# Ledger of designs, part 32: designed miniproteins, single chains, continued (4)

Each design is a single chain, and the fold is of that chain. pLDDT is the mean over its residues in the fold that is shown.

## One batch from the design tools (miniprotein)

Design m13158
Fold by ESMFold2-Fast:
Structure m13158 (fold): chain A 71 residues (1-71)
Amino acid sequence: KAEFYRQKAEELAEKDPAMAAYYYALAALYEGNLEEALEYFKKALELLKPKISKEEYEEALELWEKYVKEK
């Protein structure tokens, strides 16, 4: 499962960096590396920032940290 998401991320790295970062986050999550998963999720949100509001960006980041930090 993690390998599948990592391959997806690599395929999308140049064409869709935001989705690539999100798939890297999923791969890390399935590998049990919660800190790496959070860092990739933050990168995905940063790349999506021009397409979403600042408020939505901050809320999404806080929700992800809440779900991952206490796991």
Scores: mean pLDDT 71

Design m13159
Fold by ESMFold2-Fast:
Structure m13159 (fold): chain A 97 residues (1-97)
Amino acid sequence: SKESSLLAKLIGEVIGIVGAILEARYGTPEQRERARRLMKEEVENAKKIAKELKKVGSPETVKDVARILRNVAKLAEEEGFTDVAEQLKKIAEEVEK
């Protein structure tokens, strides 16, 4: 289904964001710079996918998506990426409306 396809894409972006957070925190200076750029791109992709999931997803799927995004936001905040954390929290809030 379109919901399943979009959910798979969102999970892919979430995995990417987690990887980018860890690389941006613990990588070499060059890796950190690249990871910060990738993280921004992946957050924008997650936002677009979440917006589409809000339109076609079940209430249960939408709630699960918001929970996943909030958990990633907590990781971002703990690792010092407060702007990324706030963006992810906002996406989660907008999906649940």
Scores: mean pLDDT 88

Design m13160
Fold by ESMFold2-Fast:
Structure m13160 (fold): chain A 56 residues (1-56)
Amino acid sequence: SGLDQEIQRIREMYKKMGKPVPSDRVLRLIIQAQRYVDQGRLDEARRYLEEARRLG
């Protein structure tokens, strides 16, 4: 999926730069929340961001 591809690209970029990589779980939640905002689904976006904050 596009989300999985986006996560992999960000993870690889961090690895190449030698920077700490955010967890896959946290990245999924944040990226999906941004997509919900773009779609006007603000309630779903809010729930995903809240969960991301709970995890780290």
Scores: mean pLDDT 79

Design m13161
Fold by ESMFold2-Fast:
Structure m13161 (fold): chain A 86 residues (1-86)
Amino acid sequence: MTIVIILENANVGDRLAAMGVATQGWLEGGEVETKVEGDRTTITIRNASQETVDLALELAEGLAKDGSEVTVEQKGDTLTITIKSP
């Protein structure tokens, strides 16, 4: 499975939380790519384990509860999470 995390105007806490998911994906043998373009950061995790997918979904739920605008979309084998910090 591929996970795409898009951070828009992210605060430091949201950015560090997303980096935690990326680190987990890399440790589990996934391919991790990070691209920074101004106020937008895109983290792509290929060959993500189910544990990394579950962690990404927990991240989305937690950041939404803490006041961030979070959108989760799944198309086929790709999970996209867009996070806008408060």
Scores: mean pLDDT 84

Design m13162
Fold by ESMFold2-Fast:
Structure m13162 (fold): chain A 55 residues (1-55)
Amino acid sequence: SELSEALREFFELASAEEREEVQKLLEEAAKANTPEEMRKAFEEVRERVREAKEA
């Protein structure tokens, strides 16, 4: 839920290139086979969204 909200806000503000980068990270999360790998991938998505908002 929190990640979905952050992604929605991000896509409204982000450039096309930033959206593609986050989309690739989401694809990596979808390929995760363990909870640990999935958590790590989502953490990277959250950091990228945060960095884009702070820039």
Scores: mean pLDDT 71

Design m13163
Fold by ESMFold2-Fast:
Structure m13163 (fold): chain A 57 residues (1-57)
Amino acid sequence: VLDEVEKLVAEMIEKINAGELTDEDLEKYLNEIAKLTGLSEEELKEMKETVKKRIEE
């Protein structure tokens, strides 16, 4: 489970650095991480806002 989470996070970061992360990709990665870790809605929202702040805010 942790290895899968690390892989998803790494892929998401690579897409951010390449400027290729779409809103659909962001939601896909966050949803998969939430499934694997049981993250709360508040934690998902914070992660989404943090990523958006880095790439578009």
Scores: mean pLDDT 71

Design m13164
Fold by ESMFold2-Fast:
Structure m13164 (fold): chain A 56 residues (1-56)
Amino acid sequence: MMEERRRLLLEGASESARYMGLGITYLSEGDVEKAREYFEKASEVSERYERKAREL
């Protein structure tokens, strides 16, 4: 059974990966501004879940 901290890190990684995928998709379509926004969201999600996991 996984610890809550480990679960949060996995959840954050999965969510971040989804935003990265969206960013890559928009970048391939030539929408650089949207791509950048999703890449920034991916980074923020990853950092937020990391901090929450450390807080617990």
Scores: mean pLDDT 79

Design m13165
Fold by ESMFold2-Fast:
Structure m13165 (fold): chain A 61 residues (1-61)
Amino acid sequence: SARAAALGGRAAAARSGVDAEAAAKVVQTPSTPAEAGRLVVERTGADDDGGEAAGAAYASA
């Protein structure tokens, strides 16, 4: 459905952000807890900064 698709798109954007950051961490063997905190911030930022939230909101509203 349109609502499920919109929610899926938003979730996909958040997941994509996290996956991209996780891949970068594999290349850069993280040795500091700062890298873990950065991944958490990326997960939050991806859901908000991805812009998908705005699209999902108006599509499901």
Scores: mean pLDDT 48

Design m13166
Fold by ESMFold2-Fast:
Structure m13166 (fold): chain A 94 residues (1-94)
Amino acid sequence: MEAVKSGEEFAENARKGDPEATAKAAYRFALEMVRASQAGDTEAVEAGRKAGTRAGKLMAENGNDEVIEAASQAANDAVTRAGGRPGLPGAPLP
């Protein structure tokens, strides 16, 4: 599932602490999460949420504000461009 794969790539880049690479991975992850949500793929959405949560923890543990800000901006941009709201992928979730 692309949402899971992109979420794992996001977590791996978050662990490495590269703002540019993490932003690109976050953008891709957010876009795939919106797609999975719009397709009604509940399994992919739930698995993706777990991967995203892990990436968030890794960014927080690293303490790199630039990585956190870059990733958040990229994810919000991806969601907005896909027709969703920032912080909420696609249509309203249950």
Scores: mean pLDDT 73

Design m13167
Fold by ESMFold2-Fast:
Structure m13167 (fold): chain A 69 residues (1-69)
Amino acid sequence: MTEEEIDEMIRNAALAVLEAVESGQADEDTVLRTVARYLSEKYGIPFDEVYARLREELARLRAEGARRP
């Protein structure tokens, strides 16, 4: 898997996490851990790396949203 493919996967996963949290389906930590574990097991990427990247992307998406009127 290329770096670009990993970045796109993380971005899409972070968007899905944000939507699930904002819709009240689950708390942020539970959704993040569930998604990170799924991606880690499926793609063979260490959980800590996937979890950190998901949290960073989620924070980035929220920061972008906070800068909009």
Scores: mean pLDDT 76

Design m13168
Fold by ESMFold2-Fast:
Structure m13168 (fold): chain A 74 residues (1-74)
Amino acid sequence: SREQLLKEAEAGVYLLALATDYVVAKRSGLVSPETLEKLEKLIDEAFKAVQAGDVETARKLYEEARKLLEEAMK
C-alpha cells in the first residue's frame, strides 16, 4: 500500500542517517572496533525496521547509535 511505502521511506531516512554516521566514524579512526561492531548491528536492525515500515524502531535505533558515538568521542 501507499501508506506502507511512506512508512518504509520514513524509516529509511533513519537507516541512511545511521549508515552515513557509521561511514564517517569508521573513516575518522577515532572510534573503537567494538563500537563500530555495535553500530553495524544497529544498522542490521534498522534495515529490518525499514522492511517492516517501523518508523519508531528505526528512530530509536538511530538515537541509540548517536548516543554510542557521543560516548565514543569523549
Scores: mean pLDDT 88

Design m13169
Fold by ESMFold2-Fast:
Structure m13169 (fold): chain A 69 residues (1-69)
Amino acid sequence: SNEEIIEKAKELAKKMIEAAKKGDLKTANEYGRELRKLLEEAPEEVKEELKKIGEETDRQAVRAIIESS
């Protein structure tokens, strides 16, 4: 369902941000790839919501990397 897709995207986002906070860029990039794949394969009805999740996730991950440096 669309709700399950959004829930999965949020879970991947959380894992990506947590990996970035720990300086584990390899794991963060792997979760980021999964999130991008999910967006690419998602129904049109949820793509805008997933795009916003992805953009916010990227912002938080970048912030975590900068603050750790």
Scores: mean pLDDT 83

Design m13170
Fold by ESMFold2-Fast:
Structure m13170 (fold): chain A 71 residues (1-71)
Amino acid sequence: SLKEEALKLLEEALKLSTNPLVKGALEKAIEYLKQGDIETALTLLENALHLSQNPEVKELIEKAIELLKSL
C-alpha cells in the first residue's frame, strides 16, 4: 500500500537523520501514520522537511509526502 511504502521511506529518513528536531518530528509522524491520522502526519512531515538540511533525508520525506497526498 502507499501508506506502507511511505512508512518505509520515513523509517529510512529517521535512520539517516542526525538532527534531534527532525528525528522527533519523523518519529511522531510515523506514530500518527500508524494510527491512521494522515492529516497530522503530513503536518509533522512538512515541518521535518522545513527543518532538515540533509538532501537525502529531504528527498525521502518529499517522496513520503507525495505518496500520502495520493491517498
Scores: mean pLDDT 87

Design m13171
Fold by ESMFold2-Fast:
Structure m13171 (fold): chain A 55 residues (1-55)
Amino acid sequence: MVSGEVPSLSEEAREKIEEINREAKEKLAKAKTQEEVDQILREMLERQDAVVREE
């Protein structure tokens, strides 16, 4: 099991969250400082929240 799962969301929302997670992971792999990591994680959470709020 790699990384959690999307709880109680529509398939479309899950796809969007997967894309957001994928983008964040790619950025995270390139991040070298804690500040960058924090920024990437925050952006990821914000985008995920927006998707969840829509549905």
Scores: mean pLDDT 75

Design m13172
Fold by ESMFold2-Fast:
Structure m13172 (fold): chain A 71 residues (1-71)
Amino acid sequence: SKIQELKNEANQAFAEYLRHEAEARRLRDEMVASGSTDPALQARIDAHEARAAEYRAKSNELYQKAVELEK
């Protein structure tokens, strides 16, 4: 069903959100461990956080569409 397809796509987007969040956290831990601010490392963290935000928004949008179809 279209509802199940949207829920499956929302779950996939959420998994990508978690992956990017995990990478951003790992890179932040690396920055903390180094004791210095590296602009290149910060840019990588920012990129993963931006991608995480995109996937979180996509997951929420897809899930909301599934909910609307159940009305």
Scores: mean pLDDT 87

Design m13174
Fold by ESMFold2-Fast:
Structure m13174 (fold): chain A 86 residues (1-86)
Amino acid sequence: KEDEEALKKLKKSMDELVAATDAGNAEQVRKAAEDAVESIKKLKNERVKTIAVTTLGLLAAGADFQGHREVAEILREAASEAIKKL
């Protein structure tokens, strides 16, 4: 139950992050990335956590491809934070 709720929150955070990234709005990406990182930290399943972190890396690569360098840097920092202990 708790893990299912965490997955639903993660999906919402990732959907918002994708939308913000496509918009190229660094401020919105930063906020959405923070929400996504918090959702990833609450996951108990290491496989799902790894997939989520990998997705952040792919979004960063996509942002670089579109010329959104600041957005890409925010996403790479978020991926790094998601895999680190606080």
Scores: mean pLDDT 78

Design m13175
Fold by ESMFold2-Fast:
Structure m13175 (fold): chain A 86 residues (1-86)
Amino acid sequence: MKLTITYKNLSAEQKQQALAEAENLKAKGHNVSVTVSGDEVTLTINNLSPEQMIAYALRAIGRELEGHGVSVTISGDTLTITITML
């Protein structure tokens, strides 16, 4: 399965944290691609089990839920989470 997490309206510090998380996932052997566009960072994680995808999705939502806009969509084997920072 595939998980795509898009962070929008990031501060410089939040952008560095998102990039560090991507590097940690790569170090754990996950197939991760990262795109950076201005204040937006998109992480795409491939080859997740359903359980891994749910766990990572809940972690992303839970960490950023307070004070932020969260949107979640499911299409086939792809879960997309968009988090807009305030």
Scores: mean pLDDT 75

Design m13176
Fold by ESMFold2-Fast:
Structure m13176 (fold): chain A 84 residues (1-84)
Amino acid sequence: MKIDEDEVLETFAAMLMHLARKSKDPEVQKELLEKAYELGKKITNPEHKRRLAELIREVGEQSPDEDVRKFALEKAEELEKLAE
């Protein structure tokens, strides 16, 4: 039995997104979003990649900081394009 690497990557990225949502520091939120995006690029399964893109978008939309919102939306769009 081998672990599904895509599922592990999605799980780690989702945890980073939950931490980003709880953070009050825009720089910390952007760092966590960037790390999740990097993990998302390594995911080969388009379904897992698309799900992560949606989570990144949701975290961005919930942020009061406009730079964090813009950054998250750009990263979500990039992952969605890669999942096509």
Scores: mean pLDDT 81

Design m13177
Fold by ESMFold2-Fast:
Structure m13177 (fold): chain A 60 residues (1-60)
Amino acid sequence: SMEELKKIVETLKKINEEHQQFLDEARARLRADPSPETLKKVAEELFKKNKEINYKIKYL
């Protein structure tokens, strides 16, 4: 139904907002500690987060 589509759009908007917050926090961490170790850890966390988001979207 149209209501179901609206709910999906609202959910996607929330996912996008949460992802943006995650990116902002990742950038803050790198600004505080621009070490190769922090960069690698942040990159791994971003990869996992992206994979989780993709699965959530697929199985909405």
Scores: mean pLDDT 82

Design m13178
Fold by ESMFold2-Fast:
Structure m13178 (fold): chain A 70 residues (1-70)
Amino acid sequence: SELEELVKKLAEEAIALWRKVLSGNNLSEEEKEKLLKEIEERAKQGFTLPEPDNVVLPTELLQIPLERTP
């Protein structure tokens, strides 16, 4: 239980930092939202998110197929 709570807190902090980084990025709002959702899903599956200190987003997540509106 403690480990589960720790993982969730770390994921939430990482997501908050990533959201801050993405807000300054030139990605579209739809792309930012989908990327954040993917990160949250991976965190829920037990993945550890990379820290924004690297300033490099995972290319795997950036390759998410997006549907663009006209």
Scores: mean pLDDT 58

Design m13179
Fold by ESMFold2-Fast:
Formats: sequence, C-alpha cells, structure tokens
Structure m13179 (fold): chain A 70 residues (1-70)
Amino acid sequence: MEEARREAERLAREAEELIENRRTEEDLRRAIELGEEAARLAAEHEDSLLTPEEAGRAVRETLLKKLEAE
C-alpha cells in the first residue's frame, strides 16, 4: 500500500496548495478533484492520511459553496 499512500499524500498536498492559491474557478475545481481522489484512496486502504475523510468532505463542500457564492 505504499503507492496508494504516496499518491493520497501527494493529492492531499496538491489540493491544499490549490485551495490556498485559489486564483480561478479552475484551481477550485482541481482542488476539489484532488481532494476527492485523496479521500477515495484513504477510504479504499484505510491508512489514515494527514487529511481524514471528514476533512476531505469539508474541503470540497466549502470549495463548492465558494464557487456558488463567488
């Protein structure tokens, strides 16, 4: 499970960076996708990532609301 863990960590990090940056709607969509992928990998392998499933869901919810509110 080292590959899955590595990928999940990478995706979570990229999502965090995109959220921090958040220059455009494309960045937000990318962050959401990366967050979802990281959460999926975490759930599939149950390895406990730096960003737990709960956090992942919160992230994409807040990003989605940001896109709607603008």
Scores: mean pLDDT 59

Design m13180
Fold by ESMFold2-Fast:
Structure m13180 (fold): chain A 70 residues (1-70)
Amino acid sequence: MAEELIKKAEEYEKQGKYREAGRLYLKAGILLNDPELYYKAAEMYEKGGDLKTAQALRNIADYVEKKNAA
């Protein structure tokens, strides 16, 4: 369930396991179609040193937000 993925991602984030956290936030974002979770995943990848993946995820989040809102 998406809620379980978010809870596990928060645990990894608290442990400094940013890449693991980012992966789970991304999976939850896909399941819920929630741009906030894509932005959260991008933040995790950026903290983990993957700036290119972080930027790609922000672009996806912007697209999802724009598509969901008028």
Scores: mean pLDDT 84

Design m13181
Fold by ESMFold2-Fast:
Structure m13181 (fold): chain A 80 residues (1-80)
Amino acid sequence: SPEIEKKVEEILEEIERLSKEVVEALKKKDFETAYKLSDEIIKKIEELLELTKDNPELKEKAEKKIEEIFDKVGEEILKI
């Protein structure tokens, strides 16, 4: 469904944005903000899993994008 695909893309963009904000909070040693943003990311991932539960191809695409986002975030955290 085009509307589900668009919603998945929007949520993935939100996860990427929030992940970058986590890195910035960690650079500032603002662990409270980093924790709060991480909780929001988890909730967005749960929304993605629910939206894609009946579409294996879309689920795999979303999971791969999440892995790419987290790999990039992990590299940035290691530089702190």
Scores: mean pLDDT 87

Design m13182
Fold by ESMFold2-Fast:
Structure m13182 (fold): chain A 68 residues (1-68)
Amino acid sequence: MSIREEVDELAAETRARLAAARTPEEVEAVLGATMARLGELYLRASPEDRAHIVEVAAELVAEANALL
């Protein structure tokens, strides 16, 4: 699996978990876990894939904040 595929799968999983979250604490926990995993992928990524990770991270943060 490529970094881009891993990031896209993680984003899809995160969105599903955010949709299932029932409390602000659950939203924060999901976001925190996802940001940690994106950080690990960022260290292994090419500059092009890093740009994609930053974009996806920003989208997920905005989506999570809309639920808080």
Scores: mean pLDDT 85

Design m13183
Fold by ESMFold2-Fast:
Structure m13183 (fold): chain A 84 residues (1-84)
Amino acid sequence: KQDEEDIKFIEKAIKDLEEKVAELRASPHPTLDQLIDAAVALIHGAVALVLNKDSKNPKVQEAIKKLEEAMDELSRVIDEAEAA
C-alpha cells in the first residue's frame, strides 16, 4: 500500500513537470510567473526523488527513473525559455 502511494506521488510529480514543459514550450514569451511555477515543480520533483531514491521496489525505481528524466527535460526547457 505504501509503495502504491509512493508511486502515485511520483507519477503526480511527473505529470506536473510534463505540464510545465508543455506550458513553457507553448508560450512565445514565458512570463516570470510561468518560470517560477516551473521552478516550484522542479522542487516538488526533487522532494519526491529524495524521499524515494533508496526504495528497493523495482516499480518505484522505474518511476524514479522517469521522474529524473522529466526533471531533466523541464530544467532544459527552463534554460531554453530564459535564453529566448
Scores: mean pLDDT 80

Design m13184
Fold by ESMFold2-Fast:
Structure m13184 (fold): chain A 78 residues (1-78)
Amino acid sequence: SEILKLLEEAIKAIEEGKVEEARELLDKALELIEKNIKDPVTLGIISLLYAFARVFLDKGLYDEAIEEIKKLKEIVEE
């Protein structure tokens, strides 16, 4: 629930052009994921999606960054 809230807040921050806030929210979400999810395969998938979200965000590809965060939300919910 907290992880999903942080990911949703990150999407909103990107939509509002608040790139640094989005990075901080993504970093907080990853920290909680690492503490709560122990399956190495799931963590590997999450790490890859997180890396893509960060790269797209850094390159100003905001729609692509949002899509990677949405995939993260689906993995965390399942």
Scores: mean pLDDT 85

Design m13185
Fold by ESMFold2-Fast:
Structure m13185 (fold): chain A 86 residues (1-86)
Amino acid sequence: GTVTIKVVGASEEGKETALKTAEGMKKGGFDVKVTVEGDTVTIEISPGNVGARFMGIALAGELQARGHRVESRVEGNTITLTVRAE
């Protein structure tokens, strides 16, 4: 199966953070597909195991540490991180 992480409402810094997370997953041996559309970054990770899910949580924490307000939602195999400037 695949875990999908969606970062919505991302600034350019938020997009770069998401892309660096995706590159880290590739180096960790995962098959990773990244799509960037406007302010949305979609990261699809296979296999969709606990490690893939943990990366969604880790990315949310990194965005918050950089001053972004992040709302996390988990729906099945999709983790959505909504980023708001404040």
Scores: mean pLDDT 80

Design m13186
Fold by ESMFold2-Fast:
Parts: C-alpha cells; structure tokens; sequence
Structure m13186 (fold): chain A 70 residues (1-70)
C-alpha cells in the first residue's frame, strides 16, 4: 500500500526529469519530493498549482490521487 505509492512517486519523478522542463512539471516534481518526505499537504498544494498551470497534466492528476491516499 504505502510502499507501492512511494514506488510510483519515484518512477514519476524520474520520468518527469527526462521529459520537457515546464513550470507545471517543476511544480509536479516539487510535489513528489514533498510526498516522499511525508509532507502530504505541501505535495497536494504543489500538484494543485501544477494543474492550475496545465489542467491536462495527467501525471499531476495521478500523483494528486496517490497523495490523497497517503
């Protein structure tokens, strides 16, 4: 449960670092880093800001759902 969520966050972080560098993707990475530290509130705030900049950011949507289950 928690281990799977952490693994998914780590994979998503690696994928985002290899992809295009946008402000939305940078906020998503910050959200992942916060979630991995156990700061779920900050993670959700970063994912929400990422989605405000790019509502079609599917990675941020998936990660927000994962963070809500932490």
Amino acid sequence: MDEINKAMLAIARSVLKLGPKTESSELTIKGIDAALKGDVKSALEYFDKSLELDPNNKIAKILKKIAEEL
Scores: mean pLDDT 76

Design m13187
Fold by ESMFold2-Fast:
Structure m13187 (fold): chain A 67 residues (1-67)
Amino acid sequence: KWLPLTEEQREEVRRRTEEFKRELEEERRPEIEEARKAGDESRVAALEAAIEIEAIGYEVDLELELS
């Protein structure tokens, strides 16, 4: 396993991951709103889950790059 990130690197990863997730939420907001308006709860859940999964992948990739 990689050595732990420094405190500064961990904060950078968290900040960038939060910004990335926020950007995805902003980009996909219209599609999520349409699904909510249609009452398609499963689609809303799937779209939200996809954002979380992509954010996790981004965080892991960034941690590996900085380690």
Scores: mean pLDDT 80

Design m13188
Fold by ESMFold2-Fast:
Structure m13188 (fold): chain A 98 residues (1-98)
Amino acid sequence: SIEEIIKLLEEYLKQSSPENHPLLEKAIRYAEEAKNTEDEREKEKLLQKAVMEAIKAMLKEGPDKALEFLDDLEPHSSPNVQRMLQVAKENIETYGPS
């Protein structure tokens, strides 16, 4: 659910470097906007924006933290978001430290 995504983003914000807070705060704002949106298409678009900003922040934290975040987010994600998470995971595993 969107509420579970917001909670997860807030927990990762607490654990993240201060320089990455703006991206995570932006992700949280998009997710909160999605929660308050009645249009399902716009809701999905806002969730995808939230996830994209969060992935950018987590990649800056490091590949291990990014992979942990993707795994934590997957059970709360729509099929379109799960596709985004899978692509991000494959990119990290290919180019990140083993």
Scores: mean pLDDT 83

Design m13189
Fold by ESMFold2-Fast:
Structure m13189 (fold): chain A 72 residues (1-72)
Amino acid sequence: MDAREAEVRKRLEEFNEKYAETVDENKDTEALKEGLKLGLEAAKLAIERGKDSGGEYERAKKKLEEIEEELK
């Protein structure tokens, strides 16, 4: 695993812990959107490494697009 992949995964894990608490407390759509962006970046890196299925990336991307449409 290269330094970039390791850093993104670490940030995603830290965000997931904070995100669960934040969403329960504030129900903040922006926090959800940030989490999905981090998830997409991590999933994209995993796909480049051949470790993840494209289905997870496409699913997260679609959900982020739906949230962005709601925020317009």
Scores: mean pLDDT 60

Design m13190
Fold by ESMFold2-Fast:
Structure m13190 (fold): chain A 59 residues (1-59)
Amino acid sequence: MAPRRLSEEQLEEIRAAAEQTRRAGGSVERLMRLVEEALRRLGYDERAIDLARELREEA
């Protein structure tokens, strides 16, 4: 079975959530780690997982 894929709009929502969390003084690293784990468990493709990982490392 092909893995699930996020649209560009959904990827942008993830980036927006990370930015909002950073502006609010929250832990972007923790949020993106949870997002990465959820995407992996739900069977999303490597592109989606890589985005969450990159945003976590940038934090």
Scores: mean pLDDT 78

Design m13191
Fold by ESMFold2-Fast:
Structure m13191 (fold): chain A 71 residues (1-71)
Amino acid sequence: DALEAVRAAHERQLAEDPDDAEAYLSLAGALRDLGADKEAEEYLRKAAELAGISVEQARARVDAGRARAAA
């Protein structure tokens, strides 16, 4: 299950570095791609808090990563 794989990645990341904002952004992007929008939004908020930015800025970073991957 792709959602379970993302959750497992989150638990591993939390155990290794719980304050890695970039990891939370990556997980939020993966969750959004899988249609888990509510969980993705929660991860965006966590990343924004850790990075000291707005949720809108965190979302923009995920969108920029998506655009780069699509190129």
Scores: mean pLDDT 74

Design m13192
Fold by ESMFold2-Fast:
Structure m13192 (fold): chain A 89 residues (1-89)
Amino acid sequence: MISSGGGPGPVNQAIAKGIKKAVLIEVEGATSRDLAGVLGEVKDGVAYLIVPEDAYEQHRKALKDAGIEVEVLRAKSLKEAEEIIKKLI
């Protein structure tokens, strides 16, 4: 109910549209419902989802429970996430 990272924070950013595969970055960590909606909207190639290391386990479970197949990557910080994105481009 309460907690659950309901604090002030930036929403997911760096949605790469226009490349063959989309990459999403989550700082706080989203629920499978939110992820399912975003992945469904960015169909035609959300191949990678980058999440914080702390949220990795939760995202993986939520996505598997929802039956969504996507490559989940983890990063300690936004800088690491940017490096991963550069390699994907």
Scores: mean pLDDT 54

Design m13193
Fold by ESMFold2-Fast:
Structure m13193 (fold): chain A 70 residues (1-70)
Amino acid sequence: GLEEAKELVREALELLRQGKEEEAREKLSMAIEYAKDNPVLKKSIEEALKRLEEGDRTAALAGLHDALKV
């Protein structure tokens, strides 16, 4: 659910701070599944994942912080 998705986003943020990008992407992919019933949260996580895959860590981090404000 929503809280499970947010927990995974928080875990991904911590992994990104540690430079563990692959583990962070895995957590974000799981968070998308838990965010199924919240389109705003799901979209924010998907956009952050896309930015991270493009190498834009700053935009990805901003997007994940915005996802937690849902």
Scores: mean pLDDT 84

Design m13194
Fold by ESMFold2-Fast:
Structure m13194 (fold): chain A 98 residues (1-98)
Amino acid sequence: DPLERVDELIARTEKEIEELRKKGPDKQGEIIALGVKLTALRHIKKLLEEGYKMTDRQLELLETATFGDLVALEIAIKEGWEVPESTAALADEVVRRM
């Protein structure tokens, strides 16, 4: 289930990027934002393929995630952390541990 959902989100995001490229240069900012989201989704997919598991809460987050939430989710999965309260809380935790 998680791997299939991530694959669907990757395909959807790639399609959105291609449609934005067709609409002209004024969409560059949106393309960059979707590119960051796509990179995070690809990292999550690689973790799942390597045997990392997602919690039910993390899986729910995928359905409603912003790209910032996806970056936080990638780090949480890799480190085995519980889903953070917010992306800001995750950023603070990363800084504290580094």
Scores: mean pLDDT 71

Design m13195
Fold by ESMFold2-Fast:
Formats: sequence, C-alpha cells, structure tokens
Structure m13195 (fold): chain A 58 residues (1-58)
Amino acid sequence: MEELEKAAKAGDPEAYHRLAVRYLEQGDLEKAIEYFEKAYEAGDPVAKSMIEALKKEL
C-alpha cells in the first residue's frame, strides 16, 4: 500500500488502478469505483470498463 500511495500521489494511473483492485478485494465497491475513476482521469482507459462493470453490481 505504501508504494502504491506514493505512486498515486505522482498521478500514476497504474497506481490508482492497483489501489482500486485492493479495495475491491476488501469488498469496498464504493472505494474501488472512486480509485478506478482517478485512474481513468489519469489516463487509464481500462479503468472506464471497470467502473461500468462495478456500477452494475451496485
């Protein structure tokens, strides 16, 4: 988590994506969606598909 938080502060879309996956593993769908949205804004096109899939599960 420490390494991912540091990379995320640098605006790294991969770090946001990995944080979202961590929250998803914990069952926190709202936090997972939040971090996938940050990843998409930072330039990760895959994060958009993940957001759409998770919102359907809510």
Scores: mean pLDDT 75

